# Designed miniproteins, single chains, continued (3): the designs that were tried, part 92

Each design is a single chain, and the fold is of that chain. pLDDT is the mean over its residues in the fold that is shown.

## One batch from the design tools (miniprotein)

Design m11389
Fold by ESMFold2-Fast:
Structure m11389 (fold): chain A 119 residues (1-119)
Amino acid sequence: EELDKAVAALREAGAESIGITEDDGTYYATVVVRNEDGSRIVAVFKAPSKEELVEALRRLAEALKQGIDAFVKTAKELGMDVVEVRANDEADRLEVTKAASKAIGTTTEQVLETLKKIA
């Protein structure tokens, strides 16, 4: 399906982690990209439809192929919350999950628990 293709394109472009969940017709996507210095950029998107989510993910994948700066610019243009997480060489799933949760702000407990499993 189109969503699976968009997720695959992001992974091919260099995304470290991608999480998608749905709550009452609203789609949430979390995309994590690793910088060369070991820091991570977390982009969080709230979409009112699956079609808008797929389009946003496709645009992010094309931007990521151009580099991290293009990814951040495109994420902001798409209305995504973007958070940079300073990390050592080893990723802390909990720290990434906290950053994603903070960016969303109004995440339900169910959505938050889903993000913990995929961050």
Scores: mean pLDDT 70

Design m11390
Fold by ESMFold2-Fast:
Structure m11390 (fold): chain A 68 residues (1-68)
Amino acid sequence: SASLRSEILRIIGEILRLIGEIFDLEQELERVKTTDPERGKRLQEEIERLKRERDKLMEELRRLEKEV
């Protein structure tokens, strides 16, 4: 349905945004990991949180695609 296709496209957009945010944070982590280990740990925890959110959305996308 048109509604289902719109939902799929919305989720894809959210996944792409999260991928970009993860990439930016991984670049920052690489920059600070040896100079500020405490900040590096906080960045790593945020990256892992965003990766879990990405994986959740990817699983939702996979479920919805089976219904198309």
Scores: mean pLDDT 86

Design m11391
Fold by ESMFold2-Fast:
Structure m11391 (fold): chain A 59 residues (1-59)
Amino acid sequence: MEVYRARESYTAKTPEEVSIKEGDEVEVLERLPGAVWRVRVLSTGEEGLLPASALGERL
């Protein structure tokens, strides 16, 4: 399982995106072109797209 810690909070701008808080742990499901990744937020179980720039440290 590939898990990253969010380095910043992000609010979803589209229905396909997820919102995260700084420090949230997210599992990367798929890397897509354009520096966006499909992720699952571990605390909520929510799946969707997230800018890769919002993710920091790989756990």
Scores: mean pLDDT 81

Design m11392
Fold by ESMFold2-Fast:
Structure m11392 (fold): chain A 86 residues (1-86)
Amino acid sequence: MKEKLELAKELKENAEEIRKAAEAGDTPENREKMLEAAKKGEEAIKKLQELGPAEEFDEETKELLKEALENIKKAAELLEEEEKKK
């Protein structure tokens, strides 16, 4: 459980970084930050999957994962708005 919680916290932090970079605007530096955070998130997801099925996670870990997904979703919406603008 402790390792799953730590990975979920890392996913939330990475998702927040992606969202903040998307909010700051479409620049090469912000795109690099988003790509780096996405790679870290992918590695953390793979590690979580190796630890077992999501149904066996505790409520705190599940809540952190939901918050991470919410931040990624918001970042994706912001990026789509930038593409519409230009």
Scores: mean pLDDT 72

Design m11393
Fold by ESMFold2-Fast:
Structure m11393 (fold): chain A 99 residues (1-99)
Amino acid sequence: MLALVQATVDVTEASARALAEALLSVPGVRRVAIRTPDGRFTVLDTSTLSAEQLAARILETALGEEAVILVEVPASQAQATADALASVPGVKRVEIIPV
């Protein structure tokens, strides 16, 4: 079973780096979608990216914005993902959405 974890984050150089490191620390994180208030939307496959590459893609999409991050994970990893995201400076809200 899969789950989605949704986080709202103020995207800065520091928060993008911390977010990338947190996401790659959780086993089974495969896809991350980034949505900005101005309608930019990007989907990233985390299995092919380093933390530096993932941080760079987050910054390209959402630097200076309050963005919504959607993370696809196994349901067994949903809480660990939510906890990891909540530890990132600039993350304001985290929610687990069962699918």
Scores: mean pLDDT 81

Design m11394
Fold by ESMFold2-Fast:
Structure m11394 (fold): chain A 60 residues (1-60)
Amino acid sequence: SVRDVVMEVANEGLTLPEEHRDELHLRVQKVMDEGQKNNWSEEEIIKEIQKVKDEILKKS
């Protein structure tokens, strides 16, 4: 579920520097807000969350 993925990403973010962790949280929240506003599927929201996670992890 989206909630399970958000929880897993948040837990992974605990190992990141504070700046990257904050960016990760903000970008994940933005994806969820935009997905709900634009009626995205659960699968599309999860895909975008994973993409954001991968981008932030590459910086760390």
Scores: mean pLDDT 80

Design m11395
Fold by ESMFold2-Fast:
Structure m11395 (fold): chain A 97 residues (1-97)
Amino acid sequence: MSREQLEAEIYLALAVMYIALARKLIERGGDPDEVVELVEQAIKMLEKALELGASPEDVKRVAEDVKRVIDLAQEHGADPEKVAELKKRVEEILEKA
């Protein structure tokens, strides 16, 4: 495994961690705007993972989980403009993967 492949796996793991934290926060009735900030970090980690050659199948799996958390944040009153921005970024990741 190259160093880039190892770094890709680390960024993918970080994306999973951020999305898990976001889901846990929204399930506990946390601030949907704070959830959106965690989701944005997850998306940044996914973008880096994909850039470094992470498995397309793993990237798609995590991106689909990110979409579900964005939908939950939207249902709980997150900023519609920010939700639209994040959905677009996730769709771009899915297109590239």
Scores: mean pLDDT 86

Design m11396
Fold by ESMFold2-Fast:
Structure m11396 (fold): chain A 58 residues (1-58)
Amino acid sequence: SKAEEILKKKKAFLVLKGDGTLEIYAPEPLSDEEIETIVEELRKLGAKVTGVKQVIKP
């Protein structure tokens, strides 16, 4: 999937919290388009995403 390709490219991983907050852990920030692609694919799989938080780990 496009989201999987973005995660591999960015060396990122996702944590979806019980309140619907999606935490994106990566060594560098993702673009708005990359985040939108990931969120759209998760929503298609039935995930309830209410917000996004980027966590930068250098």
Scores: mean pLDDT 85

Design m11397
Fold by ESMFold2-Fast:
Structure m11397 (fold): chain A 69 residues (1-69)
Amino acid sequence: SEEEALRQAEARGQAYLPVIRATNESVRIFETEPDPEEAERRTRELLRRAGLPPHLQEAVLRSARLTAE
């Protein structure tokens, strides 16, 4: 669940707030970028710069794509 993912982020020395912010920004990229390949590339770069662990990067990418349509 989302709650379990947030608890894991805290346990790994990460604040849950950066994950929420990265998700919202990722959704914006998918909503505003008409090229889905470019949207994915930009989102992956954002998540990498945000310092999220790989498993959270993949989870955020999938959630953002689904949320944005």
Scores: mean pLDDT 76

Design m11399
Fold by ESMFold2-Fast:
Structure m11399 (fold): chain A 100 residues (1-100)
Amino acid sequence: GAMENEELKKFIEKLLKRAEELLEEAKKLLEEAKEKGASKELIEKLEELIRELEELIEELKELLKEEEPDVLRIVGLALRLIGLEIELELLKKELEEELK
């Protein structure tokens, strides 16, 4: 019903904010990696992560425009976000290891 759709939209807005915050963190890490002379492979992985986050953000924005957001699509995008959060933490560790 209408109340359920409003709660789903609030959940999508929280996912969008989280994805946008992760994108800013990934961009900052990419700048640090380039400044500190990280490997080309690590830089390319960070650039790919940024691209995937930008695509996820656009999909979340499109979903917010729907009158009745698809719950399965929300779940799929949430799982993709979790995967990208894990990938960023692993890339942070890889950068720390390269700088030792």
Scores: mean pLDDT 89

Design m11400
Fold by ESMFold2-Fast:
Structure m11400 (fold): chain A 79 residues (1-79)
Amino acid sequence: SSQLVDRGARYLSRGDYQSSIRYVQQSLDIDPNNSIGWTILGLSYYRMGDYQQAIRYLQQSLDIDPNNSSARRYLQQIL
């Protein structure tokens, strides 16, 4: 699961949001309690302009880890 999240993060950094989503969703199918995975999904949707999906996934990340500063920062920028 860690390798899938790492691949997702790499695709996100290159602007390949669809590949990022695919790898991170595979990781979350294995471990849905991975806060970082939900953060990367939220960021991918945010960068694609899908703010409703971004809010949902960033909130899910914060429900798992309330101290996730990245998820909180991006959620505040959208709201």
Scores: mean pLDDT 87

Design m11401
Fold by ESMFold2-Fast:
Structure m11401 (fold): chain A 119 residues (1-119)
Amino acid sequence: MTPEVLEMLGLTGEGARELAEAGGEAGKRAAAEVVNGAGRAAAYADAGDWEKAAEAVEEGGRRAAELLRDVDPEAAEAVEEGGREAAEYLRQGKPVEAGRAMREGLREAAEHLRRLREE
């Protein structure tokens, strides 16, 4: 596995951890779906299959969004958009940028979920 693909996994993992900490059971389940998608994407990217890598990360984000939609539609939208943007970078062969995009979407979702718990 290339250093760039490992960095993608690390960046995605940072965002997933924050989502899991902020979102209770729904956040933990959503974070797991993103991590599973990123793991599949990393395997495809390592094999040079950028289209399948993109599909895997977008599917992970979509599944995570489905788990969050009934809790916070804004958190669901943030994760789904992060997955979509990450997929676009993976189609370009840019795993580090994909990881950053996913991390940003996950962090935005975590912030929305924290606001619900604080108010």
Scores: mean pLDDT 89

Design m11402
Fold by ESMFold2-Fast:
Structure m11402 (fold): chain A 61 residues (1-61)
Amino acid sequence: TPEEQRAQLDMLRTAADLALAEGDEVTLAGVLEALRWLRATSTDPEVRAELDALIAEIEAG
Protein backbone atom coordinates (compact mmCIF):
# COMPACT_ATOMS: atom_id res chain seq x y z
CA THR A 1 0.00 0.00 0.00
CA PRO A 2 1.13 3.64 -0.37
CA GLU A 3 1.30 3.93 3.44
CA GLU A 4 3.59 0.88 3.66
CA GLN A 5 5.78 2.24 0.84
CA ARG A 6 5.96 5.61 2.63
CA ALA A 7 7.00 3.89 5.87
CA GLN A 8 9.72 1.93 4.03
CA LEU A 9 10.94 5.15 2.37
CA ASP A 10 11.17 6.86 5.80
CA MET A 11 13.13 3.90 7.23
CA LEU A 12 15.50 3.87 4.23
CA ARG A 13 16.03 7.65 4.52
CA THR A 14 17.02 7.21 8.19
CA ALA A 15 19.38 4.34 7.27
CA ALA A 16 20.92 6.45 4.45
CA ASP A 17 21.51 9.41 6.82
CA LEU A 18 23.21 7.14 9.36
CA ALA A 19 25.35 5.38 6.72
CA LEU A 20 26.42 8.74 5.22
CA ALA A 21 27.40 10.07 8.67
CA GLU A 22 29.50 6.93 9.35
CA GLY A 23 30.93 6.61 5.82
CA ASP A 24 29.41 3.12 5.57
CA GLU A 25 29.59 2.50 1.80
CA VAL A 26 28.28 -1.09 2.07
CA THR A 27 25.11 -0.02 3.94
CA LEU A 28 24.62 2.88 1.49
CA ALA A 29 24.82 0.46 -1.46
CA GLY A 30 22.18 -1.78 0.17
CA VAL A 31 19.91 1.21 0.87
CA LEU A 32 20.28 2.39 -2.75
CA GLU A 33 19.33 -1.09 -4.05
CA ALA A 34 16.25 -1.15 -1.77
CA LEU A 35 15.24 2.37 -2.93
CA ARG A 36 15.54 1.36 -6.60
CA TRP A 37 13.39 -1.74 -5.96
CA LEU A 38 10.74 0.42 -4.23
CA ARG A 39 10.89 2.87 -7.17
CA ALA A 40 10.30 0.01 -9.65
CA THR A 41 7.23 -1.28 -7.72
CA SER A 42 5.68 2.07 -6.61
CA THR A 43 2.69 3.52 -8.47
CA ASP A 44 2.02 6.50 -6.13
CA PRO A 45 3.37 9.68 -7.84
CA GLU A 46 4.33 11.34 -4.52
CA VAL A 47 6.23 8.27 -3.27
CA ARG A 48 7.93 7.89 -6.69
CA ALA A 49 9.00 11.56 -6.66
CA GLU A 50 10.48 11.25 -3.15
CA LEU A 51 12.28 8.02 -4.12
CA ASP A 52 13.74 9.71 -7.23
CA ALA A 53 14.91 12.68 -5.13
CA LEU A 54 16.54 10.50 -2.44
CA ILE A 55 18.25 8.25 -5.00
CA ALA A 56 19.64 11.34 -6.78
CA GLU A 57 20.83 12.80 -3.44
CA ILE A 58 22.69 9.60 -2.45
CA GLU A 59 24.23 9.20 -5.95
CA ALA A 60 25.44 12.83 -5.90
CA GLY A 61 27.24 12.22 -2.55
Scores: mean pLDDT 81

Design m11403
Fold by ESMFold2-Fast:
Structure m11403 (fold): chain A 92 residues (1-92)
Amino acid sequence: SPIEKVERLLSYVRSLLDRVDAGERLTPEDIATLEALADEVMKYLSPEDKEKIRSLVERVREAAAAGDMDGVRQALRELIKHLEEILEKLKS
């Protein structure tokens, strides 16, 4: 279901933020999993929400590649916020 897929992505993003807050760096495999889960939800999103999620996932990738841990944290927090808003819309 669309709700279950968004909840799965949201849960994964929260787990990534917890790991980053614990001082862990994101691996290429973590980024690949994030992208795969994001792709699974794209078909259920408005064009504006698709662009926002794509942009935020790319920001996570770029910040992780640069070793910018503050940038990773901020992008993951924004991604969580937008996924929560999307989930609220899907449940309405």
Scores: mean pLDDT 88

Design m11404
Fold by ESMFold2-Fast:
Structure m11404 (fold): chain A 65 residues (1-65)
Amino acid sequence: SMMDEELKKRLTETAKKLGIDADVEIRGDEVTITVKGATPTQYAAFAIEAIGLAIEAGYSVRIVD
């Protein structure tokens, strides 16, 4: 859907801004984000932003490292 594409784009852009390699998958109303090679500080910053973006868009979110 258009909402899935927009959320995926925003999450991918946020990861790039923070220098993080992240894979974003959306299934139904759930977003799964796989983060690789991030420092603890980068991970925390990304997690806060990503959770906020997903919840605001009406999705549940799962972040794995």
Scores: mean pLDDT 82

Design m11405
Fold by ESMFold2-Fast:
Structure m11405 (fold): chain A 63 residues (1-63)
Amino acid sequence: SSSEAEKLKEEIERLGVEAVLLGADPAEVQRLVDEGIRAIEEGDYEKAREVIERLRELVRQLR
């Protein structure tokens, strides 16, 4: 649904910003964000959630 897509997109964008602020490589973060957004555009919400978990793990490692 469009509501689910918007929530996933917002979560990916927020996690990407948080990772960069914590010192992650901006180029690597941008690749992950782009991968997640592409998955959402393709309707692959499972892959989008996998990208979210990868971003969450990156944030966790940098805390």
Scores: mean pLDDT 86

Design m11406
Fold by ESMFold2-Fast:
Order: sequence, then structure tokens, then C-alpha cells
Structure m11406 (fold): chain A 76 residues (1-76)
Amino acid sequence: MYPIPELIRLTLERIRGLIEQGKYDEAAKMLEVLLASAKRGGDEELARIFEQALEAVKNGDKETALKYLDEAEKLL
């Protein structure tokens, strides 16, 4: 089961901070955990957004990664 919306928001805030600090490897690891949780919970929309954010982080695309984090927050 995916976490409650407030726990996801706190995790997204932490991921955002890691991206702003250039800690992309740490941000990617946290996004992989959120992606696995969304898939386990059957939330296909959230899983897709987390997958896109993870891809952006792995490519070092800060602007695109932050955009997808904002999209995830809108679904909570």
C-alpha cells in the first residue's frame, strides 16, 4: 500500500532538496522507493510520474525532474 499523501509530500520535499544540492544518486534511490510503492499500490498515474522523474534525475535534468515532482504533488 502506498504511503498517506502527507508522507509522500514530505518525501518529495526531501527529494527536491537533494536535487537542488546536486545529490542526484541519493534522489534517484528515494524515487525508486516511491516508484515501487506506487506500483505496489496500483497507482498507475503516480508510478508513471515517478518513473519520468527518476529518468530525468538519472540524466541530470534538474528542471524536468522538479517539474515531475510538482506533477506528483498535484495528485496527492
Scores: mean pLDDT 81

Design m11407
Fold by ESMFold2-Fast:
Structure m11407 (fold): chain A 99 residues (1-99)
Amino acid sequence: LSLKEEVEIALALLQIGVAITKLSGDLSPEDLAEIQRLLDEASRALENGDYETALRFGIEAARKLKEAAEKIPDPQVAEDTKRLAESIIRLLEEVLEKL
C-alpha cells in the first residue's frame, strides 16, 4: 500500500471505531463533540495532503475516545471500547513513524 492509502485506511478505521462506540455505548454529547471536532480537523488535514497533522489529530481523537470509554455504564462495552481505541492509537502511531 502507498503511504497515502495507509493514512486513509488508518483514519477510516478510527471513524468506524467511533461509529461503533456511538451505537454500543452511552457517550456524553460533550465527549462526542470533542471527538468529532478532532476527526473533522484530521479530515481537513488529509484533504490538504498534510498526513502528519491528519494522523496527529486522529491520535488525539482516539485518545479522547479511550477517555470517554471510562464513562460508559456497561463495564464490558467500556473495556472493549478502550481496547479498540488503544489498537487504533497503535496503528496511527505506526503509520506516523513511516512519515
Scores: mean pLDDT 84

Design m11408
Fold by ESMFold2-Fast:
Structure m11408 (fold): chain A 60 residues (1-60)
Amino acid sequence: MEELRERIRELQRRMTELDDEYRATDPSDTERRQSLVDEIQELARELQALRDQLRALEAS
């Protein structure tokens, strides 16, 4: 499924952007850092679900 592969690539790009933002955030800005971590964790869960879906479809 090309659509799933494209969505996976998009999420990977977004996660990289958030990681870069997290690294650029002042360590004392704990609220911003926590917000970014929460968003990264949500995207990581979605990415894993999409990878699982792609794997299942490729096995079919």
Scores: mean pLDDT 82

Design m11409
Fold by ESMFold2-Fast:
Structure m11409 (fold): chain A 66 residues (1-66)
Amino acid sequence: SAAAERALREGQGAREAGLALSGNGNEGAKQGYIYGQKAVEAAKAGDAETARRYVDLANKALGLPG
């Protein structure tokens, strides 16, 4: 679905941002990576609602608007 595709893209972005920033010992970046990973997994499983919730959590951890 379009919602799952969007959540997959946003989850991948959050995962990459979290990974790039985690080397600096940033706990928010680590959480962003973890939630981004979970968003990608949920989106691939077709659970767009769960994927969106994890995208929101990842963005919050990274200091981005949900």
Scores: mean pLDDT 79

Design m11410
Fold by ESMFold2-Fast:
Structure m11410 (fold): chain A 65 residues (1-65)
Amino acid sequence: MEEVEPLIEKLKSKDPKVRVEAARRLGEIGDPRAFAPLGKIATDDKEKSPEVRGAALRALARLAP
């Protein structure tokens, strides 16, 4: 099942709404493959959307027990 990989690619979308949805779904799935991409976007100073960073941080909290 490769559902996580398409969502990781959606984190690179130019649309912040798509990035928020991808981060939220990655957190719900809980696949550890998402940890590094979510960590990158949550700490990326080029990511200016607080909603995207917030979604990534919430997803990371679900991945890190």
Scores: mean pLDDT 77

Design m11411
Fold by ESMFold2-Fast:
Structure m11411 (fold): chain A 55 residues (1-55)
Amino acid sequence: SSEYEHVLAAARQLLDSGMPLDFVVALVRAELESQGREAEAERVVAEIRRLAAER
């Protein structure tokens, strides 16, 4: 839970800094894969896309 919240908070900061959504998604996906958390990637990416759409 806390790790999930950390990833989403980092993604939100990148989006708020003006980083393109596709680049943020690619960075988060690569980071999760590097940690062996690739099974979580689709869920996290979907939430990042939802957060971007709510802006």
Scores: mean pLDDT 79

Design m11412
Fold by ESMFold2-Fast:
Structure m11412 (fold): chain A 60 residues (1-60)
Amino acid sequence: AADEALRAAVEAQDVPAVVALLKADPSLAARFMELREDIAVSPEFVRAVVEALGGEIDVE
């Protein structure tokens, strides 16, 4: 499932994988925001994902 792949990508802080998943299924953007709070991810990782998506996620 896409949710499982997204969780694994976020845990690995794999920006290209997260971006690819969110572009394929934009509804996962809210789930990504929830996962970043649950998983200790760097703010730079979150920013890189948002920038690659053209600001689809309201982080700033």
Scores: mean pLDDT 73

Design m11413
Fold by ESMFold2-Fast:
Structure m11413 (fold): chain A 71 residues (1-71)
Amino acid sequence: KKEIEEYIKKLKEEIEKLKKEIEELEKKLEEAKKEGKEEEAKEIEREIEELEGIIDLLEGEIGYLEKILKK
């Protein structure tokens, strides 16, 4: 079941990349809010929410795969 462990590792690496992208978007969001650009801020918030949704799906996949490995 080494293939499952390697797949989990790849999913974790992808999550780290997405979290980094969210950090950059959070900085842009803070800047937009400071400048009173409410429309831009809402668009960035939507992008962050979409990326968080992807992370949740990937974390769910990892959890499922980890259950298979433990059994």
Scores: mean pLDDT 83

Design m11414
Fold by ESMFold2-Fast:
Formats: C-alpha cells, sequence, structure tokens
Structure m11414 (fold): chain A 86 residues (1-86)
C-alpha cells in the first residue's frame, strides 16, 4: 500500500515537472499548484486521508495536463491516479 502511494507521488511529480519544463508561465504556475497538493497529501498521517489527497492531486494533474494538451503529462497523471486508487 505505502509503496503504491509512493509511486503515485513520483508519477504526479513527473507530470508536474513535464508541465513546468514547457517554458509556459501559466503551465509552470499550474504545475506548482499540483506539487502543493502532493505536498499537503504527504503531510497527512492517516493512510486513507493520504490516499484520498493523492487521488485529488492526480485528478488535478490530469485536468492541468489536458488543459495544456500535454499527452506525456496526461499519461503520467493517469498512471498516478490508477496507483492511488489501487
Amino acid sequence: EEEKLEKAVEKISEAANILARTGDFDAEVDAALVLIQVGIAKTLKDPEEKREGLIRAAQFAIDVAEKYGNEEAVKKAREALELAKS
């Protein structure tokens, strides 16, 4: 369980980093907001609350990646959502 949540964090962070590297200022701001949501989820002590937080962060990462049409970031964010849900 913890290993899957750790992998979800990694995949959300990969998606955010892809978006941040585009040179688009709006994408960098939205990527920073994704990373803030991941950071908040990581501070949660209850495993179920942490999981729910990561599901929300992954979904937000998908929405941001789709907004900017970045297929690689969408793929990573969807992988993160699957890991957090399992």
Scores: mean pLDDT 84

Design m11415
Fold by ESMFold2-Fast:
Structure m11415 (fold): chain A 61 residues (1-61)
Amino acid sequence: AAMAATEAAIQAERDERLKKGENFAKIVAEDTSPEAGKNALKEIKKIVDEWAAERLAAAQA
């Protein structure tokens, strides 16, 4: 029960990081190129997903 709140907080943080990453990728796409923006978003999603998975595993330990 207590762990559910921690998991929800991790998911909320993941969503906030993805939102910021999407905004950043949009700026990169407009300032540099659409391809650079797509590559930035792909890398950000990978990093955020790996971070969330690691935090979730630690929280469930």
Scores: mean pLDDT 79

Design m11416
Fold by ESMFold2-Fast:
Structure m11416 (fold): chain A 67 residues (1-67)
Amino acid sequence: MSAEEREELKKSIEETIEYIKNSELSEEEKKKLREVLEGGIKKAEELGDEESVELLKEALKVLEEKP
């Protein structure tokens, strides 16, 4: 993964966290986002991108803690 791709991915994850915090999500939307985030964590771990893994785990935690 290039530095540019890593920065773009990081920004995308941060935008997703903001969206989760500030949006009302249906149960279907929560399930879909959880699947996407779990897939993203696995891919980031395979690439050795520890920063993206931590951000994706934070996004997943925020999603799971949302009422």
Scores: mean pLDDT 78

Design m11417
Fold by ESMFold2-Fast:
Structure m11417 (fold): chain A 56 residues (1-56)
Amino acid sequence: LEEKLEELLKYSPEEAEKLIGLYVDAPPEEIKETLEKFNHDIKKAFLYLYEKYKNK
């Protein structure tokens, strides 16, 4: 599991932030903090932010 997470970290942090930002109206700073909170699990961070902002 850690090995697969490390593979996701091979994507630049900027690219992960851009991908999430295309689908969620969250500020880049919050996207970055959420990615760090979920140990850079892009899918978990995306789903968390998407759910938070879709009802706005």
Scores: mean pLDDT 68

Design m11418
Fold by ESMFold2-Fast:
Structure m11418 (fold): chain A 80 residues (1-80)
Amino acid sequence: DWRAHVRRAVEALRAGDVQAAMAHLNEALEAARDDPEAVAALLEALDYLIQADIAANRGDEEAAREYVEKALAILEELLA
């Protein structure tokens, strides 16, 4: 169930581990392949996490936090 992978991604983000969250979202995408609405939301969340990782590597902690918050909002909605 792709929702199990999304739950692990949310846990990783709450622990501050963006790389682990991205790995879990890739597993969720594979599991959700036949659900186009879930795939679209997961791809949007993954894009925000990629942006967060780039911002963090540049030292832009504010932008990194904003991108993580946007990804979390999408993932929490998928689990609601």
Scores: mean pLDDT 89

Design m11419
Fold by ESMFold2-Fast:
Structure m11419 (fold): chain A 55 residues (1-55)
Amino acid sequence: PLSERELELRRRGREGLRRVAEELAEGNEEGARRAKNPIASDLLRGSAEGFRSMA
């Protein structure tokens, strides 16, 4: 019972974190596409990759 509850909480927490990371990655990827400055575009792409690696 406690084991099942703990696994369910961890699963939901992981899914929630993945969703947030995916949303942040998508936002940064869109920002990178709109960025006219290559340095800003590179930084946003790097941030997006970081968030996707956490998802």
Scores: mean pLDDT 78

Design m11420
Fold by ESMFold2-Fast:
Structure m11420 (fold): chain A 75 residues (1-75)
Amino acid sequence: MAEEYEAKAEEAAAAGNYREAARYYVEAALEYIKRKDYKKAAEALRKAAEAYEKAGDLEAAEAAREAAKLAEKAI
């Protein structure tokens, strides 16, 4: 469930595992998309982008930001 992935992402981020946190935020976003909750999907993708930036994965961070923009436009 999307909320469970967000909780796992927050736990990973608190532990300093930012790349793992970003992956969980992406999984949360995919679950929100299945529910057609594009607003929460966009929010989760923005959090994934921030986590990827903290992990030093700038390419993945940019991809997540673009995905968030697309999800927000789907409203």
Scores: mean pLDDT 85

Design m11421
Fold by ESMFold2-Fast:
Structure m11421 (fold): chain A 60 residues (1-60)
Amino acid sequence: SEEDRKRAEEHLDRGEEALKAGNYQEAIEHFKEALRLAPDDEEIVQRALKGIKEANDKLA
């Protein structure tokens, strides 16, 4: 839904903020929530997966 897409965008923004702050686990949770809310939106999925990869690379 449009509401779920908007909420997914908010979670992407919060995930990016958490990445910049060094809060990698928090960032991953926000990106996972974006994927849950908008799993069929290619742009949201790509951004969320990129964020998860970046956070995981920092945690390794």
Scores: mean pLDDT 88

Design m11422
Fold by ESMFold2-Fast:
Structure m11422 (fold): chain A 92 residues (1-92)
Amino acid sequence: MEDEAYEKVRAALEALQARHGARVPLGLVIEMARQSPEAYAALRAELKALHGLTDEEIDVGMEKLIEDDRKTHPEVVADYEASRAAIEAARA
């Protein structure tokens, strides 16, 4: 179940990335979406509607993707977090 959920969520997010032309790690895409309740809700709704995923499969798959990206692309994740912090500081 967990590995199946991971592969389904990964495939769904890769399809979304291809449609939008983005080239970022999938776990980072999830973390970016989580910064906005509207964006995160829209992402979850699209995964359910287009790929037939359950809330449980989405939760398990997303956490595994975030963990995998932090393990394989720690510099990209750190760069995003630094950029976001700079933007928030500039707005304050």
Scores: mean pLDDT 69

Design m11423
Fold by ESMFold2-Fast:
Structure m11423 (fold): chain A 91 residues (1-91)
Amino acid sequence: MELLKEMEKLKEEIEELYEEFKKSKDLAKQEELLEKMVELEKRMDELYEEIKKKGSEEEQKEATKLLIEAGSMVTLAIMDLWVKKKEEEKA
């Protein structure tokens, strides 16, 4: 399924960005990486809605798994960035 393959590729791109996010010590760079991850997750949401309309039950299950895995990385990045911003405010 073409849409499912596109979701797999987007999840892989988010994973690569999240690894760069974790390695970065620059707050501005982490914000830039998170913004890119959020944009890719939004595209995955759009593909997921299409798969729900056109895909089999098996394809819908796999798409749900990919979306959850990608969303988990984005959520963790948001939380990590929020903590770091709060620590920088404590001079």
Scores: mean pLDDT 84

Design m11424
Fold by ESMFold2-Fast:
Structure m11424 (fold): chain A 60 residues (1-60)
Amino acid sequence: KRELIDRAIEAVERGDLEGLLESLRELEKMGMSRETALRIMELVREGRREEAIELLRSLL
């Protein structure tokens, strides 16, 4: 769902890990793989925010 991806991107930009995790859990319920969610979280933890945002955009 585009709204969830937009919310996840906003959470990454803000450094809001809790909001990001919540959005990723909802995206998993809609068919996103857990591996993709874990990769996004790893990129954010490493400070690679632009790559995390690019990956999120690729899901649409």
Scores: mean pLDDT 80

Design m11425
Fold by ESMFold2-Fast:
Structure m11425 (fold): chain A 63 residues (1-63)
Amino acid sequence: MTAEEVAREIGEKLVKIGDAIDAHLEAEKAKKLYEKGKATKEEYEAALARARAAAEAAGVTLP
């Protein structure tokens, strides 16, 4: 394995982890908006589904 291959693989994993974190934060924001009556249940469920998909792509489990 070359240093370039290692750097590329680490970079790809970090991007996916970052996307999963961002999607999770958006789901938490959507939950707060839904609880305040500013978002629909469908909008919250859509944000939660995106967070789960991003976590799956990153290889991490969300509770």
Scores: mean pLDDT 77

